# Designs tried in a protein design run: designed miniproteins, single chains, continued (2). Part 63

Each design is a single chain, and the fold is of that chain. pLDDT is the mean over its residues in the fold that is shown.

## One batch from the design tools (miniprotein)

Design m6159
Fold by ESMFold2-Fast:
Structure m6159 (fold): chain A 123 residues (1-123)
Amino acid sequence: QQDDQNNSKKNFALVLGELARTSTTLDRGVDRARRLGKRAGEEELRRAAEELLRTYNTASSAASNSTLSSSKSLLNSVAQTALDNYNRVRAAQDASVEEMVKTLQDVAEETNRLIQSLYLSIN
């Protein structure tokens, strides 16, 4: 049990670190897209896509390395959400500035919800 809990804590910490970086990138992206317009928004959507893909890969790897089925399920859910958000951000590259900002905001909000879910799963 303690070894399984230590395994979960380590895997959750790795994914939380990646989610925190993604959250920071998204928040900065929202601000820059609003202030600097379409080109900045396109650049920030590309950065968000790269961070979301890293989150997907990190969460998928962490899920595979998890010993508890509940931890594996939660991390696979995080990975799927990151992949869905990656596809959403990619789709918004040719959108209006308002749509780019909204996409970055929606993805940031969902990323923060994932951080909360993982944090509450650590004991």
Scores: mean pLDDT 87

Design m6160
Fold by ESMFold2-Fast:
Structure m6160 (fold): chain A 60 residues (1-60)
Amino acid sequence: HMHLFRDEVTPGEAGLAIQRALAVPDPEKRREILRTELGLTDEDIARLQKMVAGGRAAAA
């Protein structure tokens, strides 16, 4: 088990956090949820946008 706090999340936890973020109509709030719940940076969020490119993430 981890002895220090880390930015590791399970796929299930990540999926739920992403779904909650995508349900938020405000793109800035979506970004904040991803940052706080998953510990993602703006770069990580941009990578997620590329992976979901094709209209899966509402406006993004």
Scores: mean pLDDT 61

Design m6161
Fold by ESMFold2-Fast:
Structure m6161 (fold): chain A 97 residues (1-97)
Amino acid sequence: EVSEALKRMGLESTVLKVTGLPKDTTEKEVYDFASKFGTVSQVIMIRNEKGESLGEAYVVALSPEDAEKIKEAANKSKFKGHPLTAEWAGSLPPVPV
């Protein structure tokens, strides 16, 4: 959404998009996993219109430093045997309000 330069300046650097999660993964499991590497503020599972998990989640860290630690650790780790990819998300998903 935003340029990489804005993320590096810390304006969007607390929100990560994690992909490669098993579709049976819950928000609590992602929170527990990410909390091993940094302080997590919240986790939002990405789901389709039918409420089915897409195997992706937004992880909001408490600080940019926590987000960077979570991002690096997740990219080097496996979750339930599956390799993860963590990227800067820039923003949370739209809410139907």
Scores: mean pLDDT 71

Design m6162
Fold by ESMFold2-Fast:
Structure m6162 (fold): chain A 66 residues (1-66)
Amino acid sequence: ELEKVLEMLEAVLNGDFEKADRILQELREQASPAFVERAERLYEAAKKDPKIAQAAVNSLKKVLES
């Protein structure tokens, strides 16, 4: 699930909002409602401020590699 959140945020950074929306829909089918709600809030924040998207990508990569 975290890998899908990372892919969604990378899509936002690339301006590919259609891909990001598709990944968010997949998360809605696979993840808990609480996780999806947090992912949706992160997606909205990332769209408004690319620095939030970049920071989240860096954080998730560090968690996934550690």
Scores: mean pLDDT 80

Design m6163
Fold by ESMFold2-Fast:
Structure m6163 (fold): chain A 110 residues (1-110)
Amino acid sequence: MPPGEAALLATVRLPSVEEARAAAARLAPLLERLQAETPAVTAVGVVVAPTPDGAEVVAVVHVRGSEAEIAAVAARVGEIFAAAGLDAEIEVVSPEEAAARLAAAEARAA
């Protein structure tokens, strides 16, 4: 990965697929707005994946910028989830890892 490229992986576990779909529907336009308003954000995606005990919402935010810009976007993603009433686990990962984890979540959603 070139220096200054990262992906933010935000994961929320919810007790039902219906709750996860409702959360994803609220988050998707907020993340699209973050991309539109933030030049450092290059792509966003959100997927609902069923689990044995409910579902998970997996959001990916691709960021190109300085370490400080990546950290600032991570803080904003956390604020978006918190404002939606969701406690998200946010990880800074490689774009390749984010793509693999998003593809795995999409496969479970099928």
Scores: mean pLDDT 82

Design m6164
Fold by ESMFold2-Fast:
Structure m6164 (fold): chain A 70 residues (1-70)
Amino acid sequence: VPELPEGETLLAEALDDETALVVVRVPPDQSVEEVKRALERAGGEVVSESADTVVALVPTERVPEALRAL
């Protein structure tokens, strides 16, 4: 799982020109399931989760949509 920079709740990194890796730190007022649904609504595929972090593959063109859904 990619490590989030200190103080950041979201990281988006382009793997290529078509796919980006999005890492989200789940806020205390949200559930992992809510974050997963937000990413899936933006066309993302959740590839891993931990206690407070969700990792998804999102089409690069839909990254701004995914970020707004969170």
Scores: mean pLDDT 70

Design m6165
Fold by ESMFold2-Fast:
Structure m6165 (fold): chain A 73 residues (1-73)
Amino acid sequence: METGRAVGHILGAIADLEEGNYERAGDHFDEAARLLPKDDPLRRKYYQMAIDAYRKAGNEEKAAEVEKRLAEL
C-alpha cells in the first residue's frame, strides 16, 4: 500500500533529522511525497520538507529538483 510506504519514509526522515542526516531526510520526504496521491495536500507539505532538508544539507541541486515538482502540483 502506497500510504504505508509513505509513512515508512516519513519515520525514516524524522530519524535522519534527529541524527543530522539532512540529505537522507530530504530523500525520504521526497519519496514520501511521490508515493501520496497527486491531490493529497500532504504531498505539498512533504515536498517543502524535502526542500528544507536538502538546503540544510547544502544540496541546492536536489532542492531545485523538488521545487520544480512542487510547482507542477
Scores: mean pLDDT 81

Design m6166
Fold by ESMFold2-Fast:
Structure m6166 (fold): chain A 87 residues (1-87)
Amino acid sequence: MIDEIIERMAERAKEEGLSPVEALVRLAKELGHEAEVLDEDSLVVTIKKEDLAQEGIDVSEDLRVELRANDLELIERQNAEIEAAAK
């Protein structure tokens, strides 16, 4: 799930010319999750446990995910390099 969210964020950023942080905040809100910018280069996304339960993931508490723009760019670059290396 998180991997798919990151992939969608990368595609949206490319299409709309958004920064990784801006694209992820918009994506999270469109998916109905709470998103908060910590700094220009970092954000927090809060996924309610009830939303996770609808996806078949049963957890005891809400999931809080902290992400940095550098981490997102690094992940995107690694994914692109893997795709390029595979023919």
Scores: mean pLDDT 65

Design m6167
Fold by ESMFold2-Fast:
Structure m6167 (fold): chain A 92 residues (1-92)
Amino acid sequence: SMEEERQRLLILLYEMSVSANAIVADRALANVKDKEKLKALLQQIKDDLLTIKKTAEEIYKRSKDPEVKELAQKLIEKAEEEIARIEKQLAA
């Protein structure tokens, strides 16, 4: 259906967003020397990733398409891995 195709495109957009957030986090870690500014930037990236994860979880719950559910599950896992990486940096 058009709704299922829309959901696939939305998941692709959020997957690209997770990848972009990971690049921004890596760049911040490499270039930002102010510890307070670095923590604020990493927290903002984490908050954005948590929003993506929540959206992916909602798509997973609402979709009846097995392919959309699989893509949403992979997006949840990808977001969780990046959140864990950022949390480790915030704890340091």
Scores: mean pLDDT 88

Design m6168
Fold by ESMFold2-Fast:
Structure m6168 (fold): chain A 100 residues (1-100)
Amino acid sequence: MEEELKKLIEKYEEEIEKMSADERFERSARALRGESKEDALLELVDVLKNLGYKEDEQIKYIKKALELPTAQDILSLAFEILITSAVDKAIEKEKEKLKE
């Protein structure tokens, strides 16, 4: 299972690197409309990678997402991770800057 999830993550990372901005937008739109669970999983992988999550943590979240019934649920998870992680990191960084 973990080897399959690693291959899935690598596949989405390669797709993201190669796709146009227009294609990227359309995939996000399809996920939002609930038309593609695969496009929602791609969004989650992109979020986890950009936030610097390690492979083991990425696998954990992808495994959780695969248990979710809809594309919108997966996208909601990705959005929640993006917002909470970004806010937490911004707060910590500001506190460190104020000490320097």
Scores: mean pLDDT 77

Design m6169
Fold by ESMFold2-Fast:
Structure m6169 (fold): chain A 74 residues (1-74)
Amino acid sequence: MEQQYLALLEEVMPLLSPEEQALVRQLLATHGPRIAVAYAANVLARKGHPQSDELNRLVTLEDLREAAALAQQL
């Protein structure tokens, strides 16, 4: 499960800005792969990338809410 999150993060990292990539790496280290994936999904959804739907299937609504709250602080 965790390796699936890491593989998807690797695939979507090039779609993120350097600042967004840094925040994903910070969240991965501090909150783990699920929250990092949820944050990446939020960023990609705001940009209209279809990859956001694939990431959203791997996380819970609670993960998405936590990532959204963290994004407001970042």
Scores: mean pLDDT 76

Design m6170
Fold by ESMFold2-Fast:
Structure m6170 (fold): chain A 77 residues (1-77)
Amino acid sequence: MTIEEFKEKMKKTLEEGNEKILEKVEKAKSIEEMKKVAEEMLEEGERALPELLRKAGRPENAKLIEEEIEEGERKRE
């Protein structure tokens, strides 16, 4: 996969409102820069997964994922 193909796929994966990450995707000129953007997308993905599940008509699964994320954060104490 070329870096241009990877950029297009990442743009399609981003939700409305991820303008900062989208700008970084457009400005990235190397695989290493794209890797940093991918790491940011993975962190956003943990937060975005429940909303994506709700949009897909699976609110019960969204709630389970939200509870798992929250419990994981609490266990870090």
Scores: mean pLDDT 61

Design m6171
Fold by ESMFold2-Fast:
Structure m6171 (fold): chain A 90 residues (1-90)
Amino acid sequence: MIEELIKKLEELRKEAEKKGLLKLAEEIEEAIKEIEKLKEEGVEEELLKKLAESYIESAELAFLSEFDKEKWEELAKEIGKKAKEIALKR
């Protein structure tokens, strides 16, 4: 369920804050907002789950290494593109 994945992202955001990884916490918060926005815009739950799982994997990897902003931006761009396609059908 997408709500469980969003909860996992919130937990990772709080962990990042506790560890002083403020940039990572900010990026996770933006990812949560984007998922919620896409859900409101009618993106199907299966796609939202895949995107949330991808963000969780990226966040977990970031706790073990330097955060790759470019990879995060690529994911955000793909999400935005899908949301735009859905909006154009309305």
Scores: mean pLDDT 72

Design m6172
Fold by ESMFold2-Fast:
Structure m6172 (fold): chain A 58 residues (1-58)
Amino acid sequence: SAAEEERRRREEVQRRLEQLRKQIADLYSKAKANPANSLDVIQQMVELERELRKLEAG
């Protein structure tokens, strides 16, 4: 049903937000542990934050 589809979409968005937040936190921890790899890690975090903001706004 349409109501079930809307519920599933909301659940998918929530799961994606949780996944993105966890990935960002993991990358932050890796950047702190290995500063030499920080540039690549920062770029990955920026891309994930962009996705997170898109989902939060839409």
Scores: mean pLDDT 79

Design m6173
Fold by ESMFold2-Fast:
Structure m6173 (fold): chain A 99 residues (1-99)
Amino acid sequence: EELEKELEEIRERGPELTKRLEELYRGLPEEARRLLEEAFREAEARGGDPETILRLVREVLERLLREGLISEELARELLEVIEERLELEEKKREIYEKL
């Protein structure tokens, strides 16, 4: 029952995080979206571990901030949503191991 409730929470939170990420992405310049997509592809090519994804995303966000393409607030919100999505994926893997 506890495991079932955890899976239910993940199923509900996943779509919410996806919608939030899509909304943030719609507010980004095309160049910013392109660079973030490239970072995700590079992270997947390197094994797709959360630490690698977060490092590459941070590097892109720092570049976008330096070039004035995004606000500090938008960069923070993007990083928070991405971190939360990665935490949910890790939690899914942990629950799967218990099955």
Scores: mean pLDDT 78

Design m6174
Fold by ESMFold2-Fast:
Structure m6174 (fold): chain A 68 residues (1-68)
Amino acid sequence: AEEERKRKARELIMESASYGVLAIGYAALAVSSRRNPKDAEKAKEARELLDRYLAKSNALQAEAQKLL
């Protein structure tokens, strides 16, 4: 039971890290796209994806913390 909870927490932490990496990628894309008016829509999409993946990463991290 306790061993199973710790293993599940590790899995959630790894999944959270994966979404965190995706969020960092979209943050970089949003920054690089901000200077060109032609890329304004691309920057907006990148910001929305950043927010979505960051929220997923945070939710998984919180779920893992509840198991520890």
Scores: mean pLDDT 81

Design m6175
Fold by ESMFold2-Fast:
Structure m6175 (fold): chain A 105 residues (1-105)
Amino acid sequence: SAEAKLKVEITVGVVQIHAAVFLLVAPRMSDEELLQAVQEMVQQVKTMIEELKNDPSISEEDLKYAIKQIKEIFERMARALAESHPEAAAVLEEFVKELDEELKK
């Protein structure tokens, strides 16, 4: 449905904005603050994905589209942080692997 597609795009858009703002602020954070913020962001996004999974209006196709877009966002974040913050990048890379496994179902 149009409503389901709009809900998916809003979810993806929120994650994209959060990622963009995060990368803007990251140079001003300590390594400890950055690692904690990355872990918190991953948990928030996991909750958003579970909300989409539990919504009967969201088709399997719409869900896979959302997960694919979110995966690509986190792959870009991991690449951006890999050299300066490898520990934070590793947390993001692990989440990308979890999303990739979800897409194979």
Scores: mean pLDDT 88

Design m6176
Fold by ESMFold2-Fast:
Structure m6176 (fold): chain A 65 residues (1-65)
Amino acid sequence: GFEEKAKRALENAEKLVKEKAERTVLLVARHELQILLKEMERRNAPQELIERAREVLKKIEEMLK
């Protein structure tokens, strides 16, 4: 279902942050995560997943400075 797909996408984004992925990879991940977050909010996904997505996005944006 959607939640399993969202969890997988979050796990992948968190791995990119942990491994200090290249800037181009992080830019793509930021864009995909922004789309995912909007979709999660639209679908009323669990608050824990929405907060997790926001934290990962914040970390990616900090790395892109």
Scores: mean pLDDT 84

Design m6177
Fold by ESMFold2-Fast:
Structure m6177 (fold): chain A 55 residues (1-55)
Amino acid sequence: SMEQFRASAEESIARLPELKRLAAEKGVPAESALGIELAVARFGGLGEEAEAALA
């Protein structure tokens, strides 16, 4: 449902500050961090995948 997609998107966006901190800790370039932000904002579902990629 649209409600589930919206909730998922909001949850992913809420995790952005933590993802940015993890990226900085792992030495990921700012360009890559911006890419993660754009993916989360556009698709709303890549938060967990982004975290896995940074791990």
Scores: mean pLDDT 61

Design m6178
Fold by ESMFold2-Fast:
Structure m6178 (fold): chain A 81 residues (1-81)
Amino acid sequence: SALFEQLLAALRARRFAEAERLLAEIFGSTDLSEEQLRELARAAADVRDLPLLVRLREKAIEQGASEELLEFIDALLRSIR
């Protein structure tokens, strides 16, 4: 979706306030696919946005995400400081 692509671009550009606004919009309107959650988690970890990565983990649990996705997000959380 256009919002998802905008969120990724905002994260990669380290526009944290814009990324948080877009994330709230997305979470209020739709469930994300596991691939979308994985891609966002990777991007958040790359820019060391711990609060956003924690929010993605919470959303993954709420959506009943696979063990593989939760393990992936937990590994990313441990890799950032």
Scores: mean pLDDT 85

Design m6179
Fold by ESMFold2-Fast:
Structure m6179 (fold): chain A 67 residues (1-67)
Amino acid sequence: SLIANAYDMYKRGQYDVAAALLLMAGKEELAEKILGKDYVEKGKELIKKIDASAAVGREASREIAAQ
């Protein structure tokens, strides 16, 4: 899960990635409490870049839309 992956990244010192994963899981308050708002901001930027890439990327969103 996103939360479990975020915890693993936190344990490895990958705080920006951990923040991004927690934000994607809808856990912004938890991310801010554990990592601080600086990493939450970095995580938001990372998510925006990923979202922009997915929108431009080939068929990247089809798995999100498909079931």
Scores: mean pLDDT 72

Design m6180
Fold by ESMFold2-Fast:
Structure m6180 (fold): chain A 65 residues (1-65)
Amino acid sequence: SIEDDGYLLALSLEENPSEESAENALESMISEVGKERAREILEVALKLSTNPEVKALLEKMLEKL
């Protein structure tokens, strides 16, 4: 589900909070599910995340879409 995908994305970025990790995750999501669904996953991840560093990475990923 989009909610599960968003939660897993947020957890992954908390474990490895880097621009490279974020860029790789974004490219993988676009390849697998397309830009529209990737945007939905990112929006859910941003709502679920409470970590400011992870939120900043997620916002940057949304801008690159």
Scores: mean pLDDT 85

Design m6181
Fold by ESMFold2-Fast:
Structure m6181 (fold): chain A 64 residues (1-64)
Amino acid sequence: SMRDQVLEKIQQAQEIYQQETDPQVQTAIKTGIQQAQKLMEQGKYQDAIDLLDLLFRSYQQYKE
């Protein structure tokens, strides 16, 4: 389900958050997770997926 996809992506974002040492980057990841959780509460699963995918893309560019 789309809900399960959001939960899986939130778990991946939390794992990245735990490994990150830069406080500003950690704050950005935490904010993204919190926004995705709020979108889930509203039933906006596609918006939550899109937000988390954007977060992952931005993080990948930051690490490269």
Scores: mean pLDDT 87

Design m6182
Fold by ESMFold2-Fast:
Structure m6182 (fold): chain A 85 residues (1-85)
Amino acid sequence: FPFYFAGKEIRNEEDFEKEVESLLRGHPFMSRDFAEALVRLHSQLVGKPIAEQARILAEYLGISEHEAQLQLFAWMLGVPVSSLD
């Protein structure tokens, strides 16, 4: 703190939770851990290829790059991860 997500300044934990809750309301299939990672790491993800975004998210979340990539595609396509295999 502070950092930026989608043009908004996140100054404290309350701002962070508000953005996470907003993201989860818009994407009910998204996990809380993934939503938190997207908000926290947004500046590191913007403009990068999907493979690089998946690597960064996988390192942060402690999951495989493949799993992170599936979650990214699910978010971008607006579908649950289960529909992608």
Scores: mean pLDDT 75

Design m6183
Fold by ESMFold2-Fast:
Structure m6183 (fold): chain A 87 residues (1-87)
Amino acid sequence: MEEEERKKRTELLRKYNDLAGEVASLARQKADEARKAGDEEKHQLYVEAMRAVLEGDFDKAIEIAKKLNDPELIKRVEEMKKLYEQL
């Protein structure tokens, strides 16, 4: 494998990790908000979405985000999946 391609993969990993951190923070914030509002079902769905993202199960995370009707979370997880597929 060429050295330049290895460097490109390292840059993709950095972008992936940055986006993963943003997605995890967003999901955690929304889970906390749902818990404070007494919405146990919504809280559980955000917790599961965060877990799926951490496990690299983007399809499961997207399905959960669709159940939450959260287009921002859907978009961010789809972007993570694209970056992961380029690795």
Scores: mean pLDDT 81

Design m6184
Fold by ESMFold2-Fast:
Structure m6184 (fold): chain A 84 residues (1-84)
Amino acid sequence: AAADARARVDALMAEMNRYAEETKKKIQELKAEGQKRVDELRASGATDAEIDKVLADYQKKIDEVEKEGGRKEGELWREALRAL
């Protein structure tokens, strides 16, 4: 029945929203960790090159989290479209 398809779509959309929230949390945590690390390096007299390296490392971690989150959201979105 159409109602069964709607229920499946609603469940998949709810799961997508949970993954989106988890992805946002992980990115915010990485940004906070990166900022703290940069602040510690600045306080210890680290060079701009050392700071840039840390920023690049955290950007890579953020990019990986975004790619994985986007992949999972994309999978769930495609499943929702197939259920329609």
Scores: mean pLDDT 81

Design m6185
Fold by ESMFold2-Fast:
Structure m6185 (fold): chain A 89 residues (1-89)
Amino acid sequence: MTLHDEEEVLKRVEEELKKAEELGLAKVLGKELSEIKSEEELEKAKEEAKEEIKKVEENPAGEVKIYLSWLDKEEVLHLLTITLELLEK
């Protein structure tokens, strides 16, 4: 099978962010990731993704409460980690 690492990561991130947005769960971070228009926004998204990953690992119930009603904390962590890796490439 052909591996679509970058395309598959983008598709997963986009699907989860779109679902969360439809449910009103990924307001700020999800919108920033899907609407990156410039290098400045890209750098901001990278930093915010790193901070959210750190917060989910250290204080998941407090920092990502909005996602926990729909997404498992492990899924949120995984999604943010994949997004960060993609943005750092």
Scores: mean pLDDT 51

Design m6186
Fold by ESMFold2-Fast:
Structure m6186 (fold): chain A 70 residues (1-70)
Amino acid sequence: MTPEEKVKEMFDDLGLEDAPEPLKEAVIEALEEGYEITKGHIARTLSRVLRDGIRKKEEILKILREIIKE
């Protein structure tokens, strides 16, 4: 399974098919960097992104990495 296919399945399982594209791209990049990502990491990252109005992939990726390190 490619990182892109895995991300699609994770977002579909969460009902987040309509999530912002930069969030999906950030999750793909983190998986390609070798991070293990759970559905919980995605949900927490989305919550923070929506709260803070973040639109850029690089900023989302930074937040995702912070959440993964917990």
Scores: mean pLDDT 81

Design m6187
Fold by ESMFold2-Fast:
Formats: C-alpha cells, sequence, structure tokens
Structure m6187 (fold): chain A 63 residues (1-63)
C-alpha cells in the first residue's frame, strides 16, 4: 500500500517536472516532503524507496 503511494507520488513529480510545471528545486522539496510524510506514518521501507528513486529522478532531470 505505502509503496504504491510512493510510486504514484514519484510518477506525479516526474510528469510535473518534465512538463516544466515545477522546478528541480520544487521537485526535490516534494520528494523530501513525501519521504517525511511516509516516515511519520511509520512506513520506513516506502520512505527509503521514495528517497532512493527520488534521488535517481533528480539526477536524470539534471542531466
Amino acid sequence: MDKEQAERLLASIRDRAESGEITLEEARQNIEAGVQGLKMRNAPEAAEYLREEGARLLAELEA
């Protein structure tokens, strides 16, 4: 469940960043907020997944 939430959030951030709707800094902040939200909900595995895949996404968007 929480991993699917993290996957959907990541896909949304990717689409918005690729379309230019949000900046790279905004995408980073959205990922960090999502990670923190998952940690607060006691979903550490989903939080780690979002952190790792989010970092990869940000690297791809910067390249």
Scores: mean pLDDT 81

Design m6188
Fold by ESMFold2-Fast:
Structure m6188 (fold): chain A 100 residues (1-100)
Amino acid sequence: TVSKTFEVEAPVGARIIVVAEVTGPGTVRVSVKNSKGELLGEATLKEGQTALIGHVATEPREKLTVTLSDGTVGTQVKVEVIVETPEGLRLVASATLTIT
């Protein structure tokens, strides 16, 4: 199990999208929680699959924790945090997480 917390700056009411893509071979469960411990979304993914987990900002600066579990050791997941703006989707954070 590995986790990463992202701090997301967005206006209250803005749509936040967490994109998780499995890169390379393996399987993984991806879970996203907010700072209150509420589960925003969860998906089981295999190589080449992508999950989109949406959240509406309740605070101007939110903490979203992405957790990888129940996966094959060495599975890599690219995580992107996107905020929807009037100009379109903007990438505000990214990371690659690996199950160890």
Scores: mean pLDDT 82

Design m6189
Fold by ESMFold2-Fast:
Structure m6189 (fold): chain A 70 residues (1-70)
Amino acid sequence: MLYSVDAVGDSGKISQALVQAAQDGQANVLEVEILSPDRVRATARDLEDARAAAKAAEKAGGTVTGIGPL
């Protein structure tokens, strides 16, 4: 099942880190949505990928506010 990851911080840095994590095979991120300058939502393939995406967002200076099933 798909999972969403919500993060707050610099949306440009977070979204770029999520795309890079997907490209590097660190997280299977299907979609990255910039909700505002300070908010990003990612769609991950499963819970393991959602956790990896959350880690990538945190490394980019983001704060993960939620991980949930879609």
Scores: mean pLDDT 86

Design m6190
Fold by ESMFold2-Fast:
Structure m6190 (fold): chain A 84 residues (1-84)
Amino acid sequence: EKEKELKEKIEEYLEKAQLAIAEENYEEAVKNILKAADLLVELGKYEEAIELLKTAIDYMKEKKVPESIIKPLEEKLKEIEKKL
């Protein structure tokens, strides 16, 4: 039950992040990506969380999003990589 609820929340946050990216609302996208990554970590899906964060960081850097907006994703990535 708890695992199913967490998976549903991850999907919701990823959908919100994709919508925010489409709207070029990168601050909102980062918030939702961080929430999804935290839940992936809670499920023990560290590699999936790392891939999500790396993909988001690379995309935002290509779009020239300010480093101040990207930084929380980079910090979360470093935290998760320490667990591998």
Scores: mean pLDDT 86

Design m6191
Fold by ESMFold2-Fast:
Structure m6191 (fold): chain A 66 residues (1-66)
Amino acid sequence: MTVVELLEKLTGLPRELVEKIARTVLAQFGITDLSLPASELPDEVLRALALAAGIDYQAIKELIEE
């Protein structure tokens, strides 16, 4: 599951808005590839994504582990 797919599933927001959130947060960590599997991201990046999207970090971890 990509970062965009994960955020879309957890937030219910439109893909374009989710993509903008993902691009903004990932750019802070020098990441430009939105097709990366969310499971390959460091915990620090996942926590930043959770905060920016207004979702629970634990929900992200549970969805990655499925």
Scores: mean pLDDT 81

Design m6192
Fold by ESMFold2-Fast:
Structure m6192 (fold): chain A 106 residues (1-106)
Amino acid sequence: SRADAIAFLQAEIALLGGESMEKFLEYLDQLPDEVQQEYFRILTLFYEDPEAAVERLAELLASLGVPDPREVARTILRAHQARLDGDEATLEAELAKLREVLASLQ
């Protein structure tokens, strides 16, 4: 649903943007248990097979009603990678794209 799409994007932006862990968990808790479980499986997969992680994340995002789910999945992966690399400029650019998607749903 649109509410689930909003909650998911809020959770990701909180996590990637270095906001409080409590805010991330508050947004994540608004999602169905099955969605939460799939999300954590996808996070584990990012370290093993990033391409497979993008495909599964795109499927999850599509099921939640996120527009352009494949591009949003790639944006999330690029943001996670930028964070790991300490690339603050790329992280902020990818976060800006996620915030724009969130704004389009509100």
Scores: mean pLDDT 83

Design m6193
Fold by ESMFold2-Fast:
Structure m6193 (fold): chain A 78 residues (1-78)
Amino acid sequence: IDKITNYLQSLKSIPLNKIKKAMESQGYPVYIGTMHQSLFSNGRLSYSTLAVLLAGPAINAGEPIDKILEIIEKAANS
């Protein structure tokens, strides 16, 4: 999870909806709504919590961290 957390911290702006849709298109459900985006924008949601919300289902399904990072990176740069 630390690799994903560190990557998210390196981004000037995090496209949460793009990453969510990219993870979902790979078959991994992501339960992020407007409230989570608001909490993150207000500094009330940590980068590590955000990483768990975005990548947790894929990690639990046994997807390698490096593959998850690739999905997130491609979504963030789209």
Scores: mean pLDDT 73

